# Designed miniproteins, single chains, continued (2), part 22

Each design is a single chain, and the fold is of that chain. pLDDT is the mean over its residues in the fold that is shown.

## One batch from the design tools (miniprotein)

Design m4779
Fold by ESMFold2-Fast:
Structure m4779 (fold): chain A 79 residues (1-79)
Amino acid sequence: SLKEKIEEILVRAAEEVHAGADPDQVAERASKELVKLGVPEDIAYGAARLVVSTARDKGLEEGRKLARQLAEAIVNNMA
């Protein structure tokens, strides 16, 4: 489903940042993948950036939790 694909992208972003990847590079890549799925550019970038900053600052599980919440919110706001 679209929700599962968005969730996978955002969860992977949290995991990559936790593993030591550059948050800005991860957010840019995740944002581009979300845009390819039809997510508006501003929402895609905002969601990716928020997930990577949360994973960096609050840890992996908080990043994953936010990723799941944002995936649901994004899908619920897509026609």
Scores: mean pLDDT 87

Design m4780
Fold by ESMFold2-Fast:
Structure m4780 (fold): chain A 72 residues (1-72)
Amino acid sequence: MEEKKKELLKKAGEAQRELEEEYRELSKVVSEEEAEEEARKRALEIAKELREEAKELGVEEVAKALEEAIET
């Protein structure tokens, strides 16, 4: 169980970094508002996928943390 949690956290971290990179690149070519909206869409998709995987593995806290980050 602990190992599965570590793997899921690693996946979440990688997805979060990809999202941050996409936001950074987008903010250079579109308005900050547009970049934020696109980043939120991507983050929500990632959070939903991770939530489904986390439920399967019993690591719901990771998915919940991502959803909360999107809402803020």
Scores: mean pLDDT 71

Design m4781
Fold by ESMFold2-Fast:
Structure m4781 (fold): chain A 57 residues (1-57)
Amino acid sequence: EEDEKFLEWLKKNLGKKITDPELKARVELIERVAELPVTGIADEKTIEAFERFLKPK
């Protein structure tokens, strides 16, 4: 699945500014849904939120 590759990419780019418009839009969507500040940066909270979306309880 593309989502698992995206999660690995986010972990590899932790705290880095995302310049790709498609990847930035995905990160901003995660931030919006998780009620985090919309920065477009793959910070730790954004990665944790996305990981929870992939493995909900």
Scores: mean pLDDT 76

Design m4782
Fold by ESMFold2-Fast:
Structure m4782 (fold): chain A 75 residues (1-75)
Amino acid sequence: EELRELGERLGDAAVQALKNGHLEIAKRVVEIAASLGPEAARIVLEKIEQDKSNPELGKEVAEYARKLIAEAEAA
């Protein structure tokens, strides 16, 4: 599925941003994924949760992703 492939690429980009300490870039990637739908945002969330390189920023971005997924599902 094209959306799954895009979600995987966005997830990798978010993880790379977190590894480099770029919280706002990671949040922007999550926003882009959420705009494509809750499935893409969930793929990005899964990638972020699997990464342990920056646990404090990772937790913040994961919480943000869960909020955006819930908002998208409620709409």
Scores: mean pLDDT 81

Design m4783
Fold by ESMFold2-Fast:
Structure m4783 (fold): chain A 107 residues (1-107)
Amino acid sequence: AAPTGAAVSRTEEGVYVVHVSRGGTLAVIAHRNPAATPEAEALAREAVEAGVHLVVGSDYLDDADLEALRAALAEAVARGEPLLFRLTGEDPEIRAIVEAGRAALAW
C-alpha cells in the first residue's frame, strides 16, 4: 500500500489547513479551531485510506461539525463515493482554500 503523508499548516490569517495524501487520494480540511486539528487529521487519514477525496471547510469546526463530518464520511465510504465536499460558514479564506482543493480534484 502507498504510505500516508500528513501535514498541518497555519496561514497568516489564522486558518489551520490539514492536508493528507495517499497515492492519488487527497484530503484537505480548512478551519480556525486548533483544538479540532487532531480529529480533523484523523478523519482526513480515514478518508484517504478508504479512497475518498475529502475537501472540507468550516469556520470553526466545532463538535457538531466534526460529528456531521464523521457521519458524512461513513456514508460516502459505504456508498463508494469518490469525493466528499462540505463547506460550512462564510469565511472567505476558508472558502478560497476549499475551492482550490476542489479544483485540484477535478479529475
Scores: mean pLDDT 83

Design m4784
Fold by ESMFold2-Fast:
Structure m4784 (fold): chain A 68 residues (1-68)
Amino acid sequence: EDEELEKLFKKFDKDKDGKLSAAEFRKLLESLGLNPSDDELAELLKKVDTDKDGTIDWEEFKKFMSLK
C-alpha cells in the first residue's frame, strides 16, 4: 500500500525534491480515481499544507492518505 503511494509520489515529483505542488497533488489524486472539486481540494490543502507555500511533502502526503 505505502509502496504504491511512494511510487506515485515519486512519479509526479520528477525533480526528487520531496515536494508536490497543489496542481501535481490534484493530478495524483485523480490518478488514484479521486475526483476532488476545486472547493474540496482547497479545503484539503488548507488542512495538509501547514506552511501555506502550496507544496506538500512526503510526510504530509502520507498523513493525508492515512486520513483518507
Scores: mean pLDDT 71

Design m4785
Fold by ESMFold2-Fast:
Structure m4785 (fold): chain A 87 residues (1-87)
Amino acid sequence: MSTKEVIKKVLEELRKELKALSDSPLTQKIVEAIDYVIKEIDTLSEEEALFLTMVLLDAAKAEFEKAGREEEAKLVERAREKILNAK
């Protein structure tokens, strides 16, 4: 499986899990950002796709932690770990 295919699969799963937990404005904004990365990923190099995805996940985790949303933050961390462990 290519790095981009792994990223897409993990981000699609994360998006679904986040929407199942909460419909808060913050969750909606993070889901919108995930949708943007999924849309753009095919236009990027593998290195650019990985970089953009890591920046998104790090920012999303930080925002959920600031908001006291520990369950959402853990989902983001798990998604990040899945991508890094897939190569």
Scores: mean pLDDT 85

Design m4786
Fold by ESMFold2-Fast:
Parts: sequence; C-alpha cells; structure tokens
Structure m4786 (fold): chain A 57 residues (1-57)
Amino acid sequence: DKEREEKKLAAIKVANKAVEAGLPDEEASRIAAEAYRKGKNAKEVLELGEKLIKKKL
C-alpha cells in the first residue's frame, strides 16, 4: 500500500530528525514508533513527530 509506505518513510524522517536534534537513538526510535502509530497519514506522522521531539528537548 502506497500510503502505508509513505507513513514508514515519514517515521524514518522523524527518527533521523530526532537524532540530529540531539536525542539518543533509543528515544528517537520510540518517538518515531509513537508518531507512526498515532498518525493517520505521512503528514500527521511528521507533525506528531515534530511535537514529540520538541517535548523531549
């Protein structure tokens, strides 16, 4: 499913952004997984990921 694949790519981007922001890999992975689960599409995954990263910084 194309939409599912786009969500996975968004979650990978969230994880990479979290690591670049200074979060440990373990936290970055947890944030990406939560954003993936709660987001209905790629856009929501990215938006939720951004909010979760900001809360940890």
Scores: mean pLDDT 83

Design m4787
Fold by ESMFold2-Fast:
Structure m4787 (fold): chain A 92 residues (1-92)
Amino acid sequence: SEKYKELYEALEKAKEYAEKAIELLEDEKGKLEEAKKYLEKAKEALEKAKKLLEELLAENGYKKLPPEEVYEKLKEVEELIKKAEKLLEERE
């Protein structure tokens, strides 16, 4: 269960960072450079989560799928990162 804990923590961090980037980008007084740093952190946390998911699937020989909530959270984080990237492009 330790890898599942790390996976959930990585997904939570990715979401937090992506949401923070969006907040900064939606605020006219938000610092663009700070938003870029949070977006980068969100992407790094998502890549860590994807690696952990691949390791968990490989270790179980694909016999046990992760909870559906893991895939739902991955999709949510990817959508938030995509939203942040669009907002960033509009401000540059």
Scores: mean pLDDT 82

Design m4788
Fold by ESMFold2-Fast:
Structure m4788 (fold): chain A 60 residues (1-60)
Amino acid sequence: DEKLKKEALKIAEEIQELLKTKLPDKEAIEYLYKATLYFNSEEDYEKAIEYLKKALELLK
């Protein structure tokens, strides 16, 4: 689903901006790892977005 892919990439870009000024906690790193696995290996973009949002919440 191209729309969900774009949504995931936008959230990932927002996380990259935050990582310029913040070091991620172990929990945030784990969520980012799970998000990349769902995006790349499972092509489960809904779950990728879910874990990206969880990581984003820890970084704000």
Scores: mean pLDDT 83

Design m4789
Fold by ESMFold2-Fast:
Structure m4789 (fold): chain A 65 residues (1-65)
Amino acid sequence: SLLEEALRRARETGEAPPPTDEFLEELVRQLERDKADDVTLQSYRASMEQGGRDDLAARLDALLA
């Protein structure tokens, strides 16, 4: 759940440095590994799509299928 905590902390505080492409890719890999809840997956899918990372959004969408 480190990933879930890191995600929520970044969203809530805005204190973390802006996420890099490498960070987002690692994040999605760990979401795939750790079976994050659907609400978290849907939230991040929308964020990836909004950020122009349609590839990562598609990977998160596959986890929701």
Scores: mean pLDDT 70

Design m4790
Fold by ESMFold2-Fast:
Structure m4790 (fold): chain A 117 residues (1-117)
Amino acid sequence: MEKVEEVKKLIEETKKLIDETEARMQSFARRAGELARQHPEVREEIRKLVFEAMGKASKLITEANELIKKAEELAQDPSRVDEAIELANKAYELVKKAQETIDEAGRRIEELARRAA
């Protein structure tokens, strides 16, 4: 019983982290677009960083969603709860990697804009 409740909680926490990461990706894209408009000399470099970071983060979020869906299916069978926990943990780590990807790209874009000023 405890493991089934633990995996359900982990799945729900991972889904919330996915929603937070998608919101963060939207904020990142808006901020990068603003900086690209303000600094035309580095606009193409900013756009390239956005394209690469958004592509990588989107792929990680897609993989995390697929793992969470499989974990939900496995969690319905008590004999497969350990497999469900493993998949949910892997999904959580992929979402964290997507956040790190956006954070790193955001820092690089802010530095490019600062150098262009």
Scores: mean pLDDT 88

Design m4791
Fold by ESMFold2-Fast:
Structure m4791 (fold): chain A 56 residues (1-56)
Amino acid sequence: EEERRKELVEELRRLAEVANASLAAEADTIIANADKMSLETLERAVEALRRLLEEL
């Protein structure tokens, strides 16, 4: 579980690095609250950011 959360946070950081300022701010907010989120919520957030980057 901790390993999965760590992997999701690392993925969010990577996505934030290639995102514009607005998407990077969203990713940073999710990273800051990762400990308060369920793994399901984190996975959905990562997928949402990936899809936004793919579309943009």
Scores: mean pLDDT 74

Design m4792
Fold by ESMFold2-Fast:
Structure m4792 (fold): chain A 57 residues (1-57)
Amino acid sequence: MKEEIKEQLLADGIAQLAAGRPADEVVRDVANRGKEAGLSPQDIAKIVKAVLDADAA
């Protein structure tokens, strides 16, 4: 399901930020993986925002 892929990308992005990876690298990785998985640009943007919001919280 596309929803499962979105959840996996969000979790992986948050984990990478928690591990101390630069946010720009994590965002690029999540966006590229989302594109490869066939997600829409809108869905990718939402996941990226959620990853960054989770890091800020």
Scores: mean pLDDT 79

Design m4793
Fold by ESMFold2-Fast:
Structure m4793 (fold): chain A 64 residues (1-64)
Amino acid sequence: ITVEEVLEAARKVGLSMTPEQAEKAVEAIRTLDPADLGAGARKLSEILNVDLETAAQILAELGL
């Protein structure tokens, strides 16, 4: 995934995000087990300061 893809996914779920936040999200997703979407959603929730459902929707928009 790329920073641009994360920014686009955030836009689709109605979340405004800075490029710096998107970079942190990309790094977090890349360092997690791709099979553990729950861990990915929790880490995104922390980084972006959003609820777990919003974080999970962003991951779904990214095809994860």
Scores: mean pLDDT 76

Design m4794
Fold by ESMFold2-Fast:
Structure m4794 (fold): chain A 80 residues (1-80)
Amino acid sequence: SVLDHLDARAAQIRDRLLAYARSKGLSDADIAAIEETFDDQFRLLRRRAVAEALSDAQVDAQLAGVEAGLLAQIDDLAAA
């Protein structure tokens, strides 16, 4: 199902984001904030996938946008 696809892809992205945040030397508090932001956006996308009947390709595009935004946020936090 599209939700199984979303759940699997989201787990991979989440792991990559948290590994990247740790590699950039973010504090535990900043890492937790990135994790919470991802989990909130994932929950919203999961709801939208059902409500809007999103395809796997549309879910992948939305997740790519979420990943790009959070990578930028991690870079900003690391530069502060």
Scores: mean pLDDT 91

Design m4795
Fold by ESMFold2-Fast:
Structure m4795 (fold): chain A 90 residues (1-90)
Amino acid sequence: SEKEKLIKELREKIKKMRDKISPEEQLLFILRYAQEKANLLSEEELKELEEAIKNENLTDEQKKLLIKALELVIGKEAVKEMLERLEKSK
């Protein structure tokens, strides 16, 4: 399915970047990729989330929105796995 292809592509790209970029940059990459493939967010919402991630000041509401947007694109299990991998990269 389209979602399975997107999940696979995201996982492969994250693996390649994992040792080269910060967890915050990985999240920005995932968000931008999800937006490009599924167009889940308005341009304003995307800008606000990107700015909050870059400044490391995501509100609880923004974190929930980000996780929910990713879950809608790639599924809850895949998002959980990616977040666990990002935490282990610290």
Scores: mean pLDDT 64

Design m4796
Fold by ESMFold2-Fast:
Structure m4796 (fold): chain A 103 residues (1-103)
Amino acid sequence: KKEEAERLLKEAQEAMKNGDYETAIELYTKAIELYREAGDWKGFRTALENLLKALEKYVKANPDDLEAQARYYETRSLLHMLRLDVEKALEDQRKALELYKQI
């Protein structure tokens, strides 16, 4: 599973270089799950940080996509938790919930 996660991470990075943020989001999301299953927390965190960057670029191009905005805040919240920044994590989680309710 770790080799598959690394392959998906590379494919997602190529998608990012090509401006294909939708494909990058999908591939990073799959890589995150595989790294989590493998217990590779370094890979998990790296893929999550790259997912946040892909979501940020996608949301800027698609400002009316409420689901993508919610995923952005949900992902940012998880990263803040990993950094022991619980207050910012809770703020982002609340924003994601509000956006999901509007869908």
Scores: mean pLDDT 84

Design m4797
Fold by ESMFold2-Fast:
Structure m4797 (fold): chain A 67 residues (1-67)
Amino acid sequence: SKEDGERAAEAAKKAAEEGDATGAASAQWHVYLSGGGSREAALRGVEAGRAGDAEKAAELTIEAAKQ
């Protein structure tokens, strides 16, 4: 639902602020599944999280959360 998407976006922003690359990537995927963002953005976030690139994962998560 839209409400679930908003909750996921808030969690994504918090994880990104804390430098949690895995948490940020996971939250970004949930934003996509709730109807926010793009599948491509979610997949790139997951890849950044797996690579341990907290800065890139945070950037992608914040962009997804804005949509």
Scores: mean pLDDT 65

Design m4798
Fold by ESMFold2-Fast:
Structure m4798 (fold): chain A 61 residues (1-61)
Amino acid sequence: AHLERGIELGRQGRFEEAAEEARRAIEEDPDNSAAWFALAEALKQLGRGAEATRAFLRGLA
């Protein structure tokens, strides 16, 4: 699954690729809070703080 791949890429420090896999997981299920939180973490690690905050807030909804 895209979420599982994104988590593994994040563990490897491959945050841009992790963000891409998290976005694919969100496209399959926008209600998947775990995918939004994975995207937020990857964006935070990339220094994209505003986008990370927006992704985190989407995960809370």
Scores: mean pLDDT 83

Design m4799
Fold by ESMFold2-Fast:
Structure m4799 (fold): chain A 59 residues (1-59)
Amino acid sequence: SDAELRALGEKYGLTVEQVRGALTLLEAGFSDEVVAQFLVLNSGLSRERALALVDELRA
């Protein structure tokens, strides 16, 4: 839901659109590493924080 994506965006310092982009890649079957790399390159997250967000999106 948009509320869940917004809460994750607030927690990680990202826009809803950035979080939605990561979720879309996971739904398309991309690996955690590819999605984490997307977040690092497009949002400025560290790899550790990007992987933490990916873990939350899979929960």
Scores: mean pLDDT 85

Design m4800
Fold by ESMFold2-Fast:
Structure m4800 (fold): chain A 100 residues (1-100)
Amino acid sequence: AAAARARAEELRARAAALAAEAANLQAQRDAHTKAADARAAALRAAGAASTPEEAAKLNAQAAAVEAGRDAATAGFDARIAALQAEAEALRAEADALAAA
């Protein structure tokens, strides 16, 4: 019982660490999205105040920022999902050990 309890505590501690890492990545994703959205909005606003030629260039840059945001979000979401799945599996293993 003592060895199984110690292993369950180790697994729960590891799961908590992975959940904390996932939360940090969520915060980073949200900060990145906010910064990218602000950058794209600023580029589009600058375009609206510019010549048609410069507006086309700035709107293309805004679209590139938005594409980069979407790619980064997909990468963050995949890593967050992987960490959450690993944390859930470790919690399930810990619960099984505690129930024995």
Scores: mean pLDDT 91

Design m4801
Fold by ESMFold2-Fast:
Structure m4801 (fold): chain A 47 residues (1-47)
Amino acid sequence: TQQKNNEWASKSPGGSGPGSAYGFARAMGWSDQEASDAGTASGYTGG
């Protein structure tokens, strides 16, 4: 799971935005925790 989060976090900053990173991860079937971690790594903090 951390490997997926790290991979997404590494690519997220070059994509759209932190909220988009969270949404994309969720759409891919990642858990809320995994999506939140990915979003946080790109500057999105919770909600």
Scores: mean pLDDT 58

Design m4802
Fold by ESMFold2-Fast:
Structure m4802 (fold): chain A 85 residues (1-85)
Amino acid sequence: MWRGTLVVSATSSSGETLTATAEAVSSEDKEGVGRGSATSPTTGTTLTAYVRLGTDGRVVAAGGTVQDEKSSSLAEVTELRVERL
């Protein structure tokens, strides 16, 4: 079994920093999927994080998106870690 942890960050339109964490657990017979989100209480800006681990613990996909009222963009990946359980 493996655990993957993804941390993403983004700055909202008001200058607030948002952080979202996604965690996935995979095994030799099952891929793992993790999702996380954070929303600014002042601007409504939403940050999402997604991580997918293969059956071998390999990162298949990892990233995040920041969405505000006027735009959407990719979030910054600040940490990506995989550990064997």
Scores: mean pLDDT 82

Design m4803
Fold by ESMFold2-Fast:
Structure m4803 (fold): chain A 60 residues (1-60)
Amino acid sequence: SAKEEEIRRAAREAMDEAVRLGIETGDSEAAEKLGQEKLEEIAKKYGVSVEEVREIARDL
């Protein structure tokens, strides 16, 4: 669906940002926290569970 495609795109962008932060800072905990916060924001925006967004992110 269009909604799932948008969630997948947003999740990919969020994970890319988290990975970049980890590479630039060397702080994996900060990168993981940023990733989690971004996925929670996506879940709220699209009215889905955080678990559902995390599953989509895992498949990227």
Scores: mean pLDDT 82

Design m4804
Fold by ESMFold2-Fast:
Structure m4804 (fold): chain A 98 residues (1-98)
Amino acid sequence: SREELIEKLSKILNLEKEKVEELLKKLKEMEEEYKKTTKKISELLKEISEELGIELSKVRKAYGVYLVLEEGLTYGLAAELAGVSESTVRRNVKKLKE
């Protein structure tokens, strides 16, 4: 469930649950806006990082995980879009399933 995803991401990213909820909301909004914008995903993730005060590496990890678990993308495609390694996405998704 989304609540389980929030709890597990909170632990993995060392962020408060409220910050994880804000992050997931912004990532969903970004996915919808990406289809209408000329900005690259990398620029949008940086803007989310600055707006929420979350380290960019954590935003990228969260986005890669979000793309696999919520959007059903492959590890490779999610990693490419998020700007992280495939092994980073696999490792963080595995932690959420434990």
Scores: mean pLDDT 82

Design m4805
Fold by ESMFold2-Fast:
Structure m4805 (fold): chain A 84 residues (1-84)
Amino acid sequence: GSVAAVKGAVAGLKKLRDEGQADVTVSGNTVTVRIRGDGAGFGAALGTAQTLEELGDATYTVDGDTITITAKAGAAEVAALPQT
């Protein structure tokens, strides 16, 4: 997988957080996205997770309003991702 792709995805998800559309938490190689409000951010977050999985960069799970993305990037590179 690509560290740049995962980093770009995290930046996009944090934009959803900053716009009040989601909560984003990064822990190790796992990114947890909880959709807020009217759910407008859900499609964008799901699309990001699906794209990363298709590229082989991550896997994801959906549980209600929560999308959990597990990156395949190396541990050292993932540790450099922004924290919430």
Scores: mean pLDDT 69

Design m4806
Fold by ESMFold2-Fast:
Formats: C-alpha cells, structure tokens, sequence
Structure m4806 (fold): chain A 71 residues (1-71)
C-alpha cells in the first residue's frame, strides 16, 4: 500500500547514497517514480521503486541506467 511505497522510496534514497549516486540524481529518480504512481497507479510505482532499488544494489552505473529506462 501507500506505507510500503514510502518505505521503498526511503530505502531507494539510502541505497542510492551508499552507491555514490549524487543527491540530485536520487531526487530525480524519486520524482520519476512518484510520477509513475500518479499516472499508472500505486502498483506500477512500487514496481518501479523495487527495480531502481535492485539497480542501486548493483552500483551507480546500473542505478543511472535504470532511471533512464523509466523516462
């Protein structure tokens, strides 16, 4: 639900910082995910957030590639 979505966004911010992603790029990613939630629904937003979290775990380059794939 909404609580899960907010927890995923917080986890994404944490993992993005740990991967060395600039704060500007992390906030851009969060805005894109929030836009997906608003336009395609909560389930799509959760899926997008989980996808970028996996990208962050693989490192900065994978995170940034994932952000571009969502645009």
Amino acid sequence: GEAEFQELLEELRRLGREAGVPEEDIERAVKIIEQIKETKGLEAGIKAARSLIEGARLGRTAFLAGVHDLE
Scores: mean pLDDT 86

Design m4807
Fold by ESMFold2-Fast:
Structure m4807 (fold): chain A 69 residues (1-69)
Amino acid sequence: MAELEAEIDRLMDLAGLSPEERERVRKAFREHPELARQAIEAYRSNDPTDPASARAALRMLLHSYEREK
């Protein structure tokens, strides 16, 4: 959990998310950590220093989370 949480925090910082967006990501992570792991792996497969890649990974996590609800 702590390792995934740290990686998600880094992605949120890189993506420049608003406080409201960060709260949504944290809720998705807490309820579905497996989806967060998938998003991190997709991000790592691209350029890990690119803010656009970070935003895409977090968008994928939120999209998957909404589908699971």
Scores: mean pLDDT 72

Design m4808
Fold by ESMFold2-Fast:
Structure m4808 (fold): chain A 67 residues (1-67)
Amino acid sequence: APREIVDIAIKELSHPTAEGRRAAAELLGRIGGADAAPAVEALEKLTSDPDPRVREAARRALEAIRA
């Protein structure tokens, strides 16, 4: 994936809406692997998000990156 898409998705992990943060985490999970590795630290923080859907999306994204 283009670096620009990963950078945008990392910024969107801080979106004010839970829907925005969830969508960004899902996108990073779909990218996965080495391309999404820069998002690992931000995604680990997102596993403590107040919204359970955001936490699950972050957990799945981390699994996809580590695979």
Scores: mean pLDDT 83

Design m4809
Fold by ESMFold2-Fast:
Structure m4809 (fold): chain A 62 residues (1-62)
Amino acid sequence: SELEKWRERLEKLIDEEIEKAKNTDFPVSEEAKQELIDGLKETFRAMLDGLEKAIEESKKLK
């Protein structure tokens, strides 16, 4: 389905963005940088969970 393709694309983009964030010199402490990365991971997890629910709902439609 189109939603499943979107999930695969988003998962790839999320992995790429997290890697970029890890390799970026932010003008903040290492602790603050880790909190930012953890926050991004939690936000992306919530987005993927929302997409999974949308995919499940689409499968209930005939």
Scores: mean pLDDT 77

Design m4810
Fold by ESMFold2-Fast:
Structure m4810 (fold): chain A 96 residues (1-96)
Amino acid sequence: MTAHELVDEAYKAFEAGNEEEAYKLLMEALQFPLDTSSGDSDTVNPDPNALFSYSKMRQIGFDNLDETSQKYFILQRWYLTGKVITDDSILISDVE
């Protein structure tokens, strides 16, 4: 599966109420490299297989994201605010 396919499947599981499956698929997607660059480059990810970081997606704006990136934003927000707020916030440098 590509990172985008994993995000789509994670979002389906999330909408179905299967939080454990959504979490597993999201963690698999996070094994792929993220675009964490803080550069002044265009809003298009230079690596089409990479997912945007949460902070990068916030910079682009939710309504300007593609469908998969919108799903990923929702999943990341759920994960950061609903599930793990301590250990994973240490691993995710864009959480203040």
Scores: mean pLDDT 63

Design m4811
Fold by ESMFold2-Fast:
Structure m4811 (fold): chain A 95 residues (1-95)
Amino acid sequence: DLAKEIREYLEKYEELVKKKAPESVLAGPLGKIVGLVSGLVGLTRSGKISREEAAKILEEAGLKGLAERIRNGSSDIDADVIIEEVEKAVKERLK
């Protein structure tokens, strides 16, 4: 279950942020999220899955901003955008 795997890495990243872990430690789960999401975006671009299917996976994983970007047909979802949306999701959860 891709949504569950992304969510597990997002939760690991959140716990490391709470512990004020250094960037080198945060890069582990963050890199896994970037890889998994980039793969999902690639499947959408190749037409192997629909934008709505990809958006549902991301929304279930807790990445609502990325889900909205995919639904709206954004072609600019690169690693920097993925990192921005992960950081935004974690900040909202830590309120």
Scores: mean pLDDT 84

Design m4812
Fold by ESMFold2-Fast:
Structure m4812 (fold): chain A 68 residues (1-68)
Amino acid sequence: SFGEALAEMTKLLFSSTGKATLTLSDGTVIEFDASNPAEVAGAVLRAIGLEPETITLTLNGKTTVFRS
């Protein structure tokens, strides 16, 4: 479910610092600081609002794909 994907993404972000990028299935790119809770919340809410089929998180050289 999207809720499960969101929980996994949040867990990764809480364990991380530095620059993060969300790339959505429509090609939208959102850059933010993973150590800043306000930026994390803003990026996640923007991504959810676009109702993407997939969200790709790039963080510290690692890429993770989340599906709804």
Scores: mean pLDDT 78

Design m4813
Fold by ESMFold2-Fast:
Structure m4813 (fold): chain A 82 residues (1-82)
Amino acid sequence: SVEEKLEKIREEILAEARKDLSPDAVSELERQLKEIKEQMMKSPLNDDEKIRQFKTAARTLYLVALSRERGDPELLRRAAEG
């Protein structure tokens, strides 16, 4: 199902985040990803668009969080370009 595919993306991003981010930053990212997943499931978009947009949002949030933890503006630039 599309919900299972979105959950897999969420779990993969959080697994990566747990390696690089503080526990507080991981907790905030987990909350944000859950909210976006719920919004995506309620949207009138088709399944492929839901997956594509959720992947983009999840990657962007992770890179923003990573940029804040590392103080690296290049990661923010990459987030904005994706």
Scores: mean pLDDT 82

Design m4814
Fold by ESMFold2-Fast:
Parts: C-alpha cells; sequence; structure tokens
Structure m4814 (fold): chain A 80 residues (1-80)
C-alpha cells in the first residue's frame, strides 16, 4: 500500500512538472499512472481492513488533490 501511495505521489509531481513544461503527453501519462496507483492502493487498503493503511491512502489522495489544485492553471494551459 505505502509503495503504491508513494508511486502515486511521484507520478502526480511528475505530471505537474510536465504541465509546467508544456508537455501534454507526459502530463497525461503521469496523471493516468498516478490514478491507477491510487486506485490500486485504495483497493488493497480496503481489502486489508487496516485503518492505518486506509488513513495512509486517504492522506496520499489529499496530497495529490492539493498538488493538482495548486497547479490547475498550468494543467489547463497544457490541455488547451
Amino acid sequence: VRELAERALAHARAAVAAAEAGDRAAMLEHAAEGERALLEARRAAEASGDEAEIALVREAHAQVATLLLAHRAAIEAALA
């Protein structure tokens, strides 16, 4: 779970960097991989029933959302 959450955060940071560089293809690729990692982490945490793992995934999701919101203008510019 932790490795998947860390992978999701790494992809989110890479997507933001790609957006700021104007690299739409790299941004979309990293965004898709990050989403897959978060979804897999959430499913694994829910299946385990471990409250600490569930909390870790929730925190990772919040960090990804915060990063994307902070860089929304760059992301929208890269998509335009």
Scores: mean pLDDT 80

Design m4815
Fold by ESMFold2-Fast:
Structure m4815 (fold): chain A 65 residues (1-65)
Amino acid sequence: VLAEIAELARRAAEAFQAGDYESAIELVEEAKRLVEENREQLSPELVEKLLKELDELLALIRKQQ
């Protein structure tokens, strides 16, 4: 789960750097869904940290559109 979330976040950052904002947004939203769906496997502190980092990335992508 954590490795899948990290891979989606990495792919989102790569899409953002390539100027593919639509794919970057989709990948961030998918990573956020995995965090929410797997809350029971993650600590509450880790969930909060991951969602905050993903929301910050999403905000950066949306500002560049």
Scores: mean pLDDT 79

